Designed miniproteins, single chains. Designs and how they scored, part 6

Each design is a single chain, and the fold is of that chain. pLDDT is the mean over its residues in the fold that is shown.

## One batch from the design tools (miniprotein)

Design m186
Fold by ESMFold2-Fast:
Structure m186 (fold): chain A 114 residues (1-114)
Amino acid sequence: ATPEAVAALREAARHLDEAYQAMKNGDYEKAAEHIEKMGRAAAETLRLAGAPDEFVERVEKLMREASKLAKEGKGDEALQVASLILMAATAAVNGDFERARELIEKAEELVKKA
């Protein structure tokens, strides 16, 4: 993994933690903002890790849906999706694109169920 990909991944993890804290405090608008920022950092991580453009597009769509879920008070669902996407970005940084795909597919199923 490149230092730039690792830095983007750390930024994604930081925003996920901020989203969790906002959700815990009942601040759904702030949680949604951090989920959106986490999504941008995760998409950048995937690009820097050399993931297919398809993965980047799917993650961007999923994180928009997760931000919407957070605004609607579905914080547990939003955080589950965001956590799976952080795991997918981590897998991509490690060169495991098969695992990244599985995690993205699992996040898509959670969004359909929410």
Scores: mean pLDDT 90

Design m187
Fold by ESMFold2-Fast:
Structure m187 (fold): chain A 67 residues (1-67)
Amino acid sequence: SKEQKAQSVIQGVEVLRDLGLISEEVADKIIEAIKNGDYEEAIELLRKELDRTGSLGEDMIKAIESL
């Protein structure tokens, strides 16, 4: 379901935070955007972090685009 996909993306963002690839502040903003249905904002925030997140961030952007 869309809710299950959104929850999976949130868990992935939490993993990026826990690995130190994004800051806690950035992770919180992305998670809030996803919870609010603001997928465009979540994608823009993730795009700014692609230098550190690499293919993991790219895969998360694709997952959000499928919501």
Scores: mean pLDDT 85

Design m188
Fold by ESMFold2-Fast:
Structure m188 (fold): chain A 78 residues (1-78)
Amino acid sequence: MVEEAVKYLKEAGELAGLSQATIDAMVGLAKRFNKKSAKALGEVARSAGLTDLADRIEKAENVEDLVKALKEYVESLK
């Protein structure tokens, strides 16, 4: 599950044109996922202009919800 979240975060960040440093920060937050890290992840996404993804991340209650949100976001860009 965490490995899947990391994979989709990297893919989403690359598709959105985020810097490697930003992607690495988001990956770190996903590895210790909880309500507080979900809010921090959402704020990073929002600051990068990914408002729809930010809203979905902030609503995620667990890593499985995070993976679903990231996967749907990546699928929407293909």
Scores: mean pLDDT 79

Design m189
Fold by ESMFold2-Fast:
Structure m189 (fold): chain A 119 residues (1-119)
Amino acid sequence: SAEKERLREQAILKVFDAVLHAAAGDLDAAAASREEALALLRQAGLDDAEAEAELARYEELAGRVLGIVEEARREGLPVEELEARIRELLEREGLSPEVQAYVIDRGRRYLEGPAAAVA
């Protein structure tokens, strides 16, 4: 249903927030965002095991996005190329334009450092 899809999308955003907070050293904020993501997945109708499995998939995806940003920083890539690489990854994973926009914005901020991405 559209409602369950929206809850899953909100969970993805919370997982990205959690991974970015952890990268910034704010483990309390990371744990809080992770718990919000699990709650959203449970509201979407997943049991605890299914919610943890989906959370792990989203954490892996978030890690791949951060890896793209770190490579872009190392290679001195233009912001437009960074945004294109993130968009391509998220499109392959079937994520909505709204999720793509959120993640690209956070990835762009992460280029300035982890603390900038959570500001």
Scores: mean pLDDT 87

Design m190
Fold by ESMFold2-Fast:
Structure m190 (fold): chain A 92 residues (1-92)
Amino acid sequence: SKAEELAEKALELAEEALRLAREALAVPGKLPKEVLNLAIAAALQAIGAQFDAELALKTGNLELAEKALRDAEIALELAREALEKAREAAEK
């Protein structure tokens, strides 16, 4: 179903966001507070998206699957920004 496809995509993107947020935190040296805040925001957003996606898979709720996908996409963008800024800070 469309709900299943969107929920599965949300899980994939949320897992990628968590991986990138962890990579940002693994960058050597002292990270700026902005980078830590972005990584935390990405992780919380991704965890919420995973929960909503899993519920959408169990219930077939399309609106919940769409919300999970949007939240996972936001988490991924935040995680990518966190990693980019972490690497930039390490080069200064």
Scores: mean pLDDT 90

Design m191
Fold by ESMFold2-Fast:
Structure m191 (fold): chain A 65 residues (1-65)
Amino acid sequence: MSEQELHNEISVALIRMVAGIGIATGDVEGAIELIEKVTERAIKQGADPELLEEVRREAIERLEK
């Protein structure tokens, strides 16, 4: 895998884990804040913005439902 592909996969996994923890614990606001921070940092570090914005939207939608 390229370094960018690996970074994308790790960032996606981290966002999904934070969403899962937020659902399990009921800390929806804290999970959303962490997801936004992780997404912003990953994009600044060269991750794919389209991929991470899509994963961010999916994770937040799951938390809000």
Scores: mean pLDDT 81

Design m192
Fold by ESMFold2-Fast:
Structure m192 (fold): chain A 59 residues (1-59)
Amino acid sequence: SREEALEELRRMAEEAPDPGTVAAAGMGVRELEEHPELSDEEAERILASVRAHGAANGA
């Protein structure tokens, strides 16, 4: 859901070991906070994008 995606993005912005992932997560949080019209699906897509970035840099 939107709230779950936002919570996870906030956690990643604070706790991710990779600074690129921290920055991407912070941008995701901003986008969701500034755009209340974004759906749960769009929020989950943003989270998936940030997770993909983290996975690419963590491998």
Scores: mean pLDDT 77

Design m193
Fold by ESMFold2-Fast:
Structure m193 (fold): chain A 92 residues (1-92)
Amino acid sequence: SLSSLLERLRKSQEIAAEIGREFAEALDIGEWVAEKAGLDNKKALEVQSLAINYYYGHLSEEEFRERLRELGVSEELIEEALERLEEARAAR
């Protein structure tokens, strides 16, 4: 029915808005890491991609740590990044 369709559309819009907020939060954490690590724009985009992929569970913690080390991110900053991403994930 039209009523059923409208309810599905409302729910889809709510889900899309939530995904958008989650994506922006993960992206912001990645940008913060890149800025603190003093990375160039190319490496910064790679860090942002890694943060998003970790947030959505496409990368393990071990893979995320290794990829950030290869980009020259310090162990201290990797730990802070993981804490922030896990906190962001838990808040949803």
Scores: mean pLDDT 84

Design m194
Fold by ESMFold2-Fast:
Structure m194 (fold): chain A 74 residues (1-74)
Amino acid sequence: TEKENQQAIENGKGVGRLAARSVDDPGARGMYRGIGMNVAAAHREVYDEIIKAYEDAYNDELKQLEEQKKQKEE
């Protein structure tokens, strides 16, 4: 349903953020990416939207982590 599709997209975002936080751990990053791909595969109607949500959240989280590192140089 539409509600289930929206929840799947939100799950993709959450896993993307977790993968970003684990970018220095290839094993953990790969595991979270796999979970995101499984969520997308289970919701084929919104597959591309889930993948995009994962990637957008991944990139946004990486940017926030870099900003936090810059603030800690104080």
Scores: mean pLDDT 78

Design m195
Fold by ESMFold2-Fast:
Structure m195 (fold): chain A 81 residues (1-81)
Amino acid sequence: GAMNQAIIDRARALVDRTLAEVRELLAQGRRKEAELVADIGLGMLRIMLGVAKVIGDEELAKALEELIRAFEAEVRALLSE
């Protein structure tokens, strides 16, 4: 539905922007700020997932869980140095 697609699109945009900001902050040596930006992004994604679970939208919840796992893996890779 249009609401699910809008939420998924916003979540994808949030992931892309957050990862770009984390990479830029790390390139500047601003590791602590990069970690905070990643934590904020993850928190926002978890709120979206919580809403999906409350409304009982299993497809939306699954899509958000997969997106969160991909985001956490990429953040872990970037912060592993």
Scores: mean pLDDT 87

Design m196
Fold by ESMFold2-Fast:
Structure m196 (fold): chain A 80 residues (1-80)
Amino acid sequence: SLEEVKEAVVRHFEANPDYTVEEIVRVLYVVAKTIKERYPDLSDEEILEILKEVIDEMVARGVITPEQGEEIRKLLEEKL
């Protein structure tokens, strides 16, 4: 399920706290491609919203700062 995918991605970043913003964006881009492959009926906009939910959850759990979350969101919007 998409909820299981979101949780797995958040847990991945919790396990790897030394990732830079650039590295997080790179991983999330790969996640976006994987989601599109598994759920081809999802639009790019819907996939971007799912990734934004992942970023918000990472901030909520203290995996990244709110400032890092905002930067990651902007970089993903430019890339996707």
Scores: mean pLDDT 85

Design m197
Fold by ESMFold2-Fast:
Structure m197 (fold): chain A 74 residues (1-74)
Amino acid sequence: SKLEEIRRLLERFAEAVEAGDLERARELAAELDRLAQEAAAEARAAGDEEALRELHRLVGEGQRRAREILERRA
């Protein structure tokens, strides 16, 4: 499922940020944004509120992790 793909990409994104591979992190962030938009559109069309909540949670966790790592380096 797209949610499972998003979970895997979030893990890869976190690994890239931790490793300081900012080019890889940028590529993964672009792919995440694309998949998240597609997943949100599909969930809205289906009226799948649970999928929308899970997507919101996953994106929020990824954003928090990225900010924490970047702030730690500043």
Scores: mean pLDDT 79

Design m198
Fold by ESMFold2-Fast:
Structure m198 (fold): chain A 69 residues (1-69)
Amino acid sequence: PSREELIRLARELAPLDVDFAVDVARRLGLPQSFIDELVELSKTTPVTHENMWGYSEKKARAQRLLDGL
């Protein structure tokens, strides 16, 4: 389901774009504990060439799923 995919994408995008990941979580009505998890991921997960390379595609996918809600 779109909700589960959005939750996965929020975690994956948090190290690259925490503001977007948090916005996704808030739009899904997720608890503050999940938002805190995304913020922690943004601080503890290193940005690499590999995760940066997939960034725009993952963000576009998340945006399409949000627009479809």
Scores: mean pLDDT 81

Design m199
Fold by ESMFold2-Fast:
Structure m199 (fold): chain A 100 residues (1-100)
Amino acid sequence: MEEKLQQAEEAKELGEEYKNEGNLLYKLGRLEEAEQAYKKAIEAYKKALELKPQDVETARNLSIAYNNLGDVLKELGRLEEAEKAYQKALEVQIAANHLK
C-alpha cells in the first residue's frame, strides 16, 4: 500500500513537471514541443490515477492537461484533435466531480 501511494505521488509530481514544461514551451511559441510535454503530463497523471483512482486533485490536473493540449492543437490548426482533447478534459472533470 505504501509503495503504491509513493508511486502515485511520484507520477503526480512528474505530471506537474511536464505540465509546467508544456506551459513554458507554449508561452515561447514552441507548440510541437509543448504538445509532447502535455502528452507526457497526461500519461503521468493517468498512471497516478491508476494507482490512486480516488485522487480528485490528480483528476483535476489531468483535465487541465487535456485542456492545455487542446489549446496547443488548436493553435497548430489541428481542430479535430483539439476537440477530442477538450472532450477528454470534460469527461475527466465530470468523473472527478462524482468522486467528491
Scores: mean pLDDT 87

Design m200
Fold by ESMFold2-Fast:
Parts: C-alpha cells; sequence; structure tokens
Structure m200 (fold): chain A 113 residues (1-113)
C-alpha cells in the first residue's frame, strides 16, 4: 500500500439566483463524488479537507484527499483522471452551476519521511 495526496481544484460560475446554501450543497456533492471515485478504484480515503470560496457568482472549491492505495491496482494518473471526471460530471449535472470554468485533479506520492 502506498499513500497519495490528491488535490482537486474546481472553479464554477453560479447561476444568479444561487444561494450560499446551494454552494454548500454543491461542495458536499463534489466531495462525495471524489471520495467515491477513489473508493471505486480500490483506494481508502484516510483524510479529506475541503475549502470553499465565493466571490460574486464565482465558486472555487479545493479538495485535498489523503489516500491509501495499492499501486498494482491503479496509477496516480488513473486516480487523478477518475476524480476529475467524477467532479466534472457532478458539476455539470448540478442545477446551481451556470458554467464550469476549471476542473483540475492531480495525484502525487505523499511526502514525507
Amino acid sequence: MEIYTITVTAVVELRPDATEEDARLLASRVYQAAIKAVEDLGGKVLSAQGELRIEGNRLTLTLTLKVEFDPEKATPEQIADAVQKAVEDTLREHPAVKRILEVKAEAKPYEPM
């Protein structure tokens, strides 16, 4: 088992009538989708940290996952791709989202010793 850090950044334009409650529910759905994508690949989520920032109609979500994974089951690139797709699909389907501006996911070996 290896430990990886997965970082997700999503930036979306919210609909003009979207509330802070809508943004919080969206963040929750994104976090659950990212966690599920990791678990579906056989990973174990050890910790999850989310941050949400609202500036006008722009919502920025940052999610950091610490994941224990069997390197024989998937590569870091496969994990990052699966998480990015799950987040993009969740954002695309959410009624509060007017437009997806950016979605990025990266996975790297946990640092340190």
Scores: mean pLDDT 83

Design m201
Fold by ESMFold2-Fast:
Structure m201 (fold): chain A 83 residues (1-83)
Amino acid sequence: MIDEKEVLRALGYMYAAIGDLLASKGDYREAAELYEKAARLLEEAGAEPSEVAEMLEKAAEAYEKAGDLERAAELRARAAELR
């Protein structure tokens, strides 16, 4: 049987890894979108709140570097609620 949560967790970490690569190249907006998608997948997979918060903080930092300060603030607030 395919474990849906295991697949979602694996996809989440894959998107995070691609986000890390894009951020290292300065593609901060695309990186932020991938980190946000990774956070959603990890949450759906039942990952620890601290893991989801860490991913939301990565997304927020990437949005801030992309100039989207409002979205960055929103994601940091969500991360704080999970810690």
Scores: mean pLDDT 84

Design m202
Fold by ESMFold2-Fast:
Structure m202 (fold): chain A 70 residues (1-70)
Amino acid sequence: MPDVIGVLDREVDRLGKRTDDLERKLRDAEKNGSSQSVIDSLRNELDRSRDDLRRMRDALDSVRDTHDAS
């Protein structure tokens, strides 16, 4: 049986690190006066990364969520 939880946890970790990296890059680009095209590209990547992270977290929560079983 493939470890579905392990696979999802790994993807959440990977996407979380990517999101953090993109947020840092965007902040740095804005502070350093990078071109608008660079800033827009980073914002687009960050938005996609955040959406992917949300979807993966939702999937992980769906298979692990026992904390809210009232």
Scores: mean pLDDT 77

Design m203
Fold by ESMFold2-Fast:
Structure m203 (fold): chain A 59 residues (1-59)
Amino acid sequence: MSDEELEKLAKKYGLSVEQVRGAIQLLEDGWSEEVVIQLLQRDAGLSREEARELVRELK
């Protein structure tokens, strides 16, 4: 994923680029989608639907 794509996702979901990179790293490290969704809801304030959509876009 390019830096431009990371910036677009960050803007779309109201996140920092570092938060998007963190989600990618967790998925690459083999964490479950459900855990990443829960962390995005807790730490970034996303709804469950928004977090699920973001995780789907990161795959």
Scores: mean pLDDT 82

Design m204
Fold by ESMFold2-Fast:
Structure m204 (fold): chain A 67 residues (1-67)
Amino acid sequence: GIEEAKEYLEKALESPDVIARVAAKEALELLEQGKIEEAIKTLENALKVVTDPEAKELLEKALKYLK
């Protein structure tokens, strides 16, 4: 659920990939506001451009727990 998604997003904040860190921070802020659909869209858009394999996996896992 949302708690598991947040754990993966918090781990993504430590990524060397700037795009992944920004997307994770924005998604966490949206989830705190209850804007789950907007958080999902933010992560889906980030996944189109994130290249770091570990960051990509973390964002994909977060997305799976939000859907």
Scores: mean pLDDT 86

Design m205
Fold by ESMFold2-Fast:
Structure m205 (fold): chain A 89 residues (1-89)
Amino acid sequence: MMPVAGAPLSPETLRRLAEEAERQARLLEEGEISPEEAAERLAEFARRLAEETGEIAALELAEAVRAQGDLSAETLRAMATRLRAVADA
Protein backbone atom coordinates (compact mmCIF):
# COMPACT_ATOMS: atom_id res chain seq x y z
CA MET A 1 0.00 0.00 0.00
CA MET A 2 1.17 3.55 -0.69
CA PRO A 3 2.12 5.72 2.34
CA VAL A 4 -0.52 8.22 3.50
CA ALA A 5 -0.53 11.00 6.15
CA GLY A 6 1.42 9.84 9.21
CA ALA A 7 4.51 8.45 7.46
CA PRO A 8 5.50 4.89 8.52
CA LEU A 9 8.58 4.13 10.63
CA SER A 10 11.86 3.75 8.71
CA PRO A 11 13.35 0.24 8.38
CA GLU A 12 16.22 1.23 10.71
CA THR A 13 13.82 2.49 13.42
CA LEU A 14 11.65 -0.65 13.03
CA ARG A 15 14.74 -2.88 13.49
CA ARG A 16 15.89 -0.93 16.56
CA LEU A 17 12.40 -1.26 18.09
CA ALA A 18 12.37 -5.01 17.29
CA GLU A 19 15.77 -5.47 18.97
CA GLU A 20 14.56 -3.60 22.08
CA ALA A 21 11.33 -5.66 22.22
CA GLU A 22 13.36 -8.89 22.07
CA ARG A 23 15.72 -7.62 24.79
CA GLN A 24 12.76 -6.80 27.07
CA ALA A 25 11.22 -10.24 26.32
CA ARG A 26 14.49 -11.93 27.38
CA LEU A 27 14.66 -9.93 30.62
CA LEU A 28 11.03 -10.89 31.37
CA GLU A 29 11.73 -14.58 30.70
CA GLU A 30 14.77 -14.39 33.02
CA GLY A 31 12.67 -12.75 35.77
CA GLU A 32 14.83 -9.59 35.76
CA ILE A 33 11.90 -7.22 35.11
CA SER A 34 8.11 -7.17 35.52
CA PRO A 35 5.58 -6.95 32.64
CA GLU A 36 4.88 -3.37 33.76
CA GLU A 37 8.61 -2.52 33.66
CA ALA A 38 8.88 -4.06 30.17
CA ALA A 39 6.05 -1.81 28.92
CA GLU A 40 7.60 1.32 30.50
CA ARG A 41 11.09 0.53 29.15
CA LEU A 42 9.81 -0.12 25.60
CA ALA A 43 7.68 3.06 25.73
CA GLU A 44 10.70 5.13 26.85
CA PHE A 45 12.88 3.59 24.11
CA ALA A 46 10.26 4.41 21.44
CA ARG A 47 9.88 7.97 22.79
CA ARG A 48 13.67 8.49 22.60
CA LEU A 49 13.72 7.12 19.03
CA ALA A 50 10.96 9.57 18.03
CA GLU A 51 12.99 12.45 19.54
CA GLU A 52 16.20 11.32 17.74
CA THR A 53 14.65 10.58 14.32
CA GLY A 54 11.61 12.89 14.16
CA GLU A 55 9.40 9.86 13.38
CA ILE A 56 6.13 10.70 15.18
CA ALA A 57 4.83 7.14 14.66
CA ALA A 58 7.41 6.00 17.27
CA LEU A 59 5.94 8.50 19.77
CA GLU A 60 2.45 7.12 19.05
CA LEU A 61 3.77 3.59 19.67
CA ALA A 62 5.30 4.77 22.97
CA GLU A 63 1.94 6.19 24.14
CA ALA A 64 0.06 3.02 23.06
CA VAL A 65 2.51 0.80 24.99
CA ARG A 66 2.29 3.07 28.06
CA ALA A 67 -1.54 2.97 27.90
CA GLN A 68 -1.43 -0.85 27.73
CA GLY A 69 0.60 -0.77 30.99
CA ASP A 70 2.06 -4.30 30.74
CA LEU A 71 3.61 -6.59 28.10
CA SER A 72 4.17 -10.35 28.18
CA ALA A 73 7.31 -11.93 26.71
CA GLU A 74 5.07 -13.60 24.06
CA THR A 75 3.59 -10.22 23.07
CA LEU A 76 7.06 -8.61 22.89
CA ARG A 77 8.42 -11.42 20.67
CA ALA A 78 5.34 -11.18 18.41
CA MET A 79 5.86 -7.39 18.16
CA ALA A 80 9.56 -7.90 17.27
CA THR A 81 8.65 -10.43 14.53
CA ARG A 82 6.06 -8.05 13.04
CA LEU A 83 8.40 -5.03 13.19
CA ARG A 84 11.16 -6.97 11.39
CA ALA A 85 8.72 -8.22 8.74
CA VAL A 86 7.63 -4.63 8.00
CA ALA A 87 11.29 -3.46 7.93
CA ASP A 88 12.21 -6.22 5.44
CA ALA A 89 9.28 -5.48 3.10
Scores: mean pLDDT 80

Design m206
Fold by ESMFold2-Fast:
Structure m206 (fold): chain A 88 residues (1-88)
Amino acid sequence: MEEAAREAGEEARRAAEEGGGEGAARGAEEAGRRGGRAAGADELAAEIAGGVGATAAAAGAAGSGKEGAVEGAELGGRGGARLAAALA
């Protein structure tokens, strides 16, 4: 059920926030410095083309644990913030 899935996602997110939140933020910063611009640009293009589908994939990644948190923080934070500003 959706409620059970959301609760599981929130619990995983809290665990990542309590123990991995800072690590995810630092990981995103380090990856950005290495040049994740190419990955960010490619993901942004896919998100624009995919629309809602890309959003659903991002939500799934968030529930996948540590690797999902790192990827979501880097690609979503950089591309999402820029896209949101362009749409506003």
Scores: mean pLDDT 49

Design m207
Fold by ESMFold2-Fast:
Formats: sequence, C-alpha cells, structure tokens
Structure m207 (fold): chain A 99 residues (1-99)
Amino acid sequence: SRPPVFFPVEALKEALQMVLNEASEEELEAFIERVSREYNVPRSYVQQLLDLLKGLYKLSREDVERLLKQVDEAEKNGYSQAALTVDESGFTLHFLKDT
C-alpha cells in the first residue's frame, strides 16, 4: 500500500466535523482541495485522502465521533499532522509531532 498522506491535524479535524455535520461529498472535496493547495500536497495524495474520506460516509455517526475525538486529543498533545488509513480492520489514525 502507499504510505499515509499527512495533513495538518486541524484540517483533518475539520474534515471529520464536516462529515458529522452531513456536509455533501462535493463540499468535503472542495475543502480538501483548498487545504491541499495551501499546504502544497501532491495531487495523487489529495486523491488518496478524498477516497479514504468518502469511506467515512459508510461509518456510523458514533464511529466518526470516535475518530474526531482521537484527532482532537492528539492536537491537544501537540501533534501537528495526522493521516487516515483504511484496511479490512477499519480506519486507523496516524499522528506526527513537529519537535
């Protein structure tokens, strides 16, 4: 599999919040495109994140809330970047600190 695509933790938190607030797939795509442009994320990585986030619409509200809580806790602990991956066992969050 491709390596995880890391985004600013606040951007992933906002994307998860948009899913919880029942934003359209098009609104989420526009948000990710804008953030990726601002942070110079490669196009192929943007597409990978969009595909992963579209999978979130298949999750229960409770599962999305759990992911959002994990991102929020990581941000409070000083993590600056986050990535989301999916496999047969579900969604996993990865975090990086800028030390």
Scores: mean pLDDT 75

Design m208
Fold by ESMFold2-Fast:
Structure m208 (fold): chain A 55 residues (1-55)
Amino acid sequence: SDAELEQQYEGVLRIIDEALRQGKITPSQAEKLRANLEKGVQDYRKTGKPLVFDA
């Protein structure tokens, strides 16, 4: 559902922000991860394949 997808999107976005804040990733890496996340959400909407993220 849209609500579940939005919740997952916001959750992963927060993880990216936290990693950047902790210095685990660079700003460039954070932008790439955000772009990959957006692409994954678009692909999920087209195929119905669930998002999987193991942190």
Scores: mean pLDDT 74

Design m209
Fold by ESMFold2-Fast:
Structure m209 (fold): chain A 92 residues (1-92)
Amino acid sequence: MEEARRAAEEAAREAERAGAEAEARVEGNQVTIVLRGAPTPAMAGALAGAVAAELNGAEARTRSEGDTLTIELVGRDERIAAEAAREVAEGI
């Protein structure tokens, strides 16, 4: 729980540094990262991170609605979910 939350908050902070408004939510082995008003390079980076997370064993779902990008990451356990969130943060 705690580690996945810290990784998700890290992704939100990187998005905020890129000029977006960001929210992160953790529910067990699921992490949701919401980016609003992110510039195109930050959105592309977040999407690349989600792909990397999927290649490393997490399930990644992305949705774009207007100016909002939602990334949902589901790990086999909290550790995989935390690693997935870090991949998104590193992409931004």
Scores: mean pLDDT 78

Design m210
Fold by ESMFold2-Fast:
Structure m210 (fold): chain A 80 residues (1-80)
Amino acid sequence: VEERVKELEKELKANPSAEIYLRLGRAYLQLGDYEKAVEYFEKAIELKPSAEAYALLGVAYRNLGDLEKAQEWFEKARAL
């Protein structure tokens, strides 16, 4: 997973995209760095809002213990 983060960061520098931000967020979720995961999912949403990005933000907030924000993002994902 750490090796994956390094590869994705190189790809981001070459070709920034919502897809790469989502992959970085997922990689940080697997590493347990939930603050970084939130940061990258928010960047993905800024470029291209999606149900997947909203749901992943919900997962990250749930892991941070912010259950109220997690619920808000899951509801937004469901509404799309």
Scores: mean pLDDT 81

Design m211
Fold by ESMFold2-Fast:
Structure m211 (fold): chain A 61 residues (1-61)
Amino acid sequence: VEEVRQEAIETGKKLLEEGKSDAEIYKAIRELLDRHAEQLTPAERRRVYLEAVIEIGKLKK
């Protein structure tokens, strides 16, 4: 779970630095979590997504 969370945050950070839109960043994070769906419960997947969005939001401000 923590490894997937860190990967999602790093992916979002990289895309933010490349000037991608919020929609593109969030789509990339969802696609990342889809690739790890077998390793996460639906609740863990939702939690990781929300945590990644919050961390990326902090970087935008």
Scores: mean pLDDT 76

Design m212
Fold by ESMFold2-Fast:
Structure m212 (fold): chain A 77 residues (1-77)
Amino acid sequence: SALREQAIAHLERLIAHLDELIKQHADDPELVALLERIKAVVERILEALRAGDEETFRKLAEEADRLAEELNDLIQK
């Protein structure tokens, strides 16, 4: 599916952006730790999407939403 291929490419670009963000904020251990957790979840989402594991994909997407809320809270401090 073209949509699936686009989603995979998008997630790969997101992982690259997270790597750059981690490097940019290397002096902020709390932010780096949260970004590393987000990256790990995104990498697992990508793996589940490639494998067609719909249930794992759904659970990991829910976890990613929770981490996004934690990131927003941390940035608003």
Scores: mean pLDDT 82

Design m213
Fold by ESMFold2-Fast:
Structure m213 (fold): chain A 63 residues (1-63)
Amino acid sequence: MVEVLYGDDTLEKALKEGAEVVKDGTGPLVIVYKPKSEEEKKKYIEKALSETGGVTKMVKIIS
């Protein structure tokens, strides 16, 4: 399981990619990717890390 913490602008993009999104209303949303293979899992992790630079980040993707 791997989750990514992003701002609101990534919500639409994540949903189009088939990710599950958790939002607490006013705070940052958590994007949960559900990869169908190890290759997709690796790609989601790499994408998440590239987009989350600069602060303490947490990355989770559901397998």
Scores: mean pLDDT 50

Design m214
Fold by ESMFold2-Fast:
Parts: C-alpha cells; structure tokens; sequence
Structure m214 (fold): chain A 97 residues (1-97)
C-alpha cells in the first residue's frame, strides 16, 4: 500500500529531524535540510545504485559548506545516514516495483 509506505516515510523523517535537533543540536531549519539530504542520498544508494561512499562524501560537503556543521556534527549525521539507508532498503524490499 503506497499510502502506508508514505506514512512510514513521514514518520521516520519526523524522528530523524527530532534526533538531529536533540542529539546534534541543529536548528529546526538545519534538521529539515539535513533530513532531506539523508533521504535523498539513501534513495540514490538504494534505488539508483550509486556508490554509498560517493553519496556520503557529497552529503558531507553539503553539511559542511551549506549548513555550516562542524566535523563532530557531520559524523553523527552520517551515522544517521547509514540508519536511513537501512530503512529505505527494508522499505524498497516490500515494493518490488
């Protein structure tokens, strides 16, 4: 069910955004932008089959140059990226189309 998949995605996006605010100390705006980058990146790795390391480095540079995050914040965000990839892999496995 497409609607159930979208609901699960929105629920995880809210959880990731909340964790970025509480655990990394991002502003709501930074957390929203970072969450979008993580989900977009996870789709590139899982659906488009781009190399994880290439996507991860692209995200690292955006987090540094656009969001102004320090190295400590970036490493925590990239740990969350690995969790998001796993979630998207599990989700995509339920949707063979």
Amino acid sequence: NRDEVLEKLEELEKKIEERLIKEVGLSPEQARQATGLLFGGAMRVVVEKEPREVVKERIREILRSVLGLNDEQIEIVLELFDEVIKFVEELVATLPE
Scores: mean pLDDT 82

Design m215
Fold by ESMFold2-Fast:
Structure m215 (fold): chain A 80 residues (1-80)
Amino acid sequence: MKTFGLSFPASEAREEGIEMIRKAKERKATLEITVTAPDGSMTREVIGAEDPFEAAVERLEAMLAAAEPSSIVTFTIIEK
């Protein structure tokens, strides 16, 4: 099992997140998105390889809309 992850501030995570979704789709891999708030609370979403790209982007945008700008967003591509 091979994993690849990158972290970004929530204020910068939209464009980078869309790119990570694209890379996961090209690899037919699962993408895990974790938002860590400044208080240490975490929100996690898993985007499956079979999920439509548009639906994945909508989930990312919903997570970012709910996140504080200073939160850290971690994208992890999980290859089986």
Scores: mean pLDDT 81

Design m216
Fold by ESMFold2-Fast:
Structure m216 (fold): chain A 66 residues (1-66)
Amino acid sequence: SLPDPVEVEATLYLMRGVIAEKAGNYEEAAKDYEKAAEILSQNPKYRDFAEWVKKKAEEAKKKAEE
């Protein structure tokens, strides 16, 4: 079957966030995690995953604000 567009797009933003976080670019990581969480939140089946990603975004925001 064709991939779920929500899952595909959210996964790309999540991966970008992880890469940015590993590079120490916490502002970019926070934005990418926020986008991933927003996309995941459009489908109720991803609710728990979206909440986890939102937590990742908040952690990155704290790191970015120094």
Scores: mean pLDDT 83

Design m217
Fold by ESMFold2-Fast:
Structure m217 (fold): chain A 106 residues (1-106)
Amino acid sequence: MSIEELLRRLAELLREIAEVTGDGELGAMAEQLEEALAAGDIEMALRVALAALRYIALHAEEIPREYLERIIELGRELVEALKESNPELAKRIEEIIEEIEKKLRE
């Protein structure tokens, strides 16, 4: 799957989480990600995605387990897709996903 397709899936998932939790910040991040993708600004889309994943890790206890599992799966796919083109970003996302996995086990 392309980085663009993975980022679109992330935007959709962020919208679903925002609706379920009532979290307006996640809704705003989903909109920002969709806008960056519509503009073809993959660098901006990746920055928004990183910020959103960090936000999810910080608020993991407030997000239903089903959605955290979907975030982990998608995050792992993003890491694999980014390893060659942006290894530093891939590592940052991997660390965030590991934080979410740790909280999911608590």
Scores: mean pLDDT 87

Design m218
Fold by ESMFold2-Fast:
Structure m218 (fold): chain A 64 residues (1-64)
Amino acid sequence: MKTVKLGVLEENKEAAERMRQAALDAGAETVTMEKIKLGGKTVYVLTVPESIAGVAVEEIERAR
């Protein structure tokens, strides 16, 4: 199965949490969230099934 990784800055952690919940509500059986450091900033990376990635992206757009 193909998965998509979506990165959210730490300051938008609420958006990352909403994306995870939206993916679970859409029927994702597995959603992982990892914390990485990129260029001195903390980024939360969500790994979701490709079929559900569109729902997760809409939560990021809603938070902007």
Scores: mean pLDDT 69

Design m219
Fold by ESMFold2-Fast:
Structure m219 (fold): chain A 73 residues (1-73)
Amino acid sequence: SVRSATVEGEEQPGPVTLTIELEMPRDAPVQISVSVGGFSEANIETRQEGKRATAIVTGGGSPMIASAQAREL
């Protein structure tokens, strides 16, 4: 499940960072899928630590909509 989502950036068009935290049912490898609106191109970095997974999306523009899903492998 998605635990939180935070958007950081400028009011004007520019680089912004969207951070999505996911809580896992257990400490196991997962596949993370992220969809972000408002970017023409985005760089996605995922991290997993125990039962917590984090997806960090960085790019130009203003992300207004984001969704993330994780599935246990």
Scores: mean pLDDT 58

Design m220
Fold by ESMFold2-Fast:
Order: sequence, then structure tokens, then C-alpha cells
Structure m220 (fold): chain A 68 residues (1-68)
Amino acid sequence: REELKKELLKKIGEILNIIGDIIELERELEKVKDTDPEKAEELEKEIKELKEKLEELRKELDELDEKL
């Protein structure tokens, strides 16, 4: 049980880090959206990739929580 709880906490930490990265990139996107379309497009792609990874980690977290 303790090992599963440690794994759960590790995944929660990864999720929080990704959320932080998404927030930072979204703020950067708002700043460059009207002035640098190429940079905005790159940021949108990066945000999308992080959101997909976040969804996968959330699913893994739910599976671990059910096993606890």
C-alpha cells in the first residue's frame, strides 16, 4: 500500500508540473498572439502536446486511486 501511495504522489507531482508548464505557455501565447504568429503557432502545438500528456497521466492517476 505504501508503495502505491508513493507512486500516486509521484504522478500527482508530474501532473502539477505539467499544469504549471501549460499555464506558463498560455500566458506567453497571450503576449505573442498578435505580434508573433509563428511563435504563437509553436506555443499552441506545445500546449496541445502537454494537455494530451496531462490527460494520459490523469487516467493513470484514476487507475491507481481505484487500486488503493
Scores: mean pLDDT 80

Design m221
Fold by ESMFold2-Fast:
Structure m221 (fold): chain A 80 residues (1-80)
Amino acid sequence: SMERERTLALLLLAVAESELFIARRLAEKNPELARKQVERALELVKKAIELAKKIGDEELVKRGEELEKRIKKELEELEE
């Protein structure tokens, strides 16, 4: 059902945002753990975007793509 898929996409975005928020705070103290959390956030946001595209929710796709850009930027900053 589209409703279930939309709910799942929203949940995945919320979890990805949370993972990114935590990772930013961990970056100085534990960069290895921060990197793993950012990688998980990237996987989650990609799944959310796929679901959003499947249900035709353009706003949700846009929100996901904006979050994906932020996650990718954080991942680059965590590289040696």
Scores: mean pLDDT 87

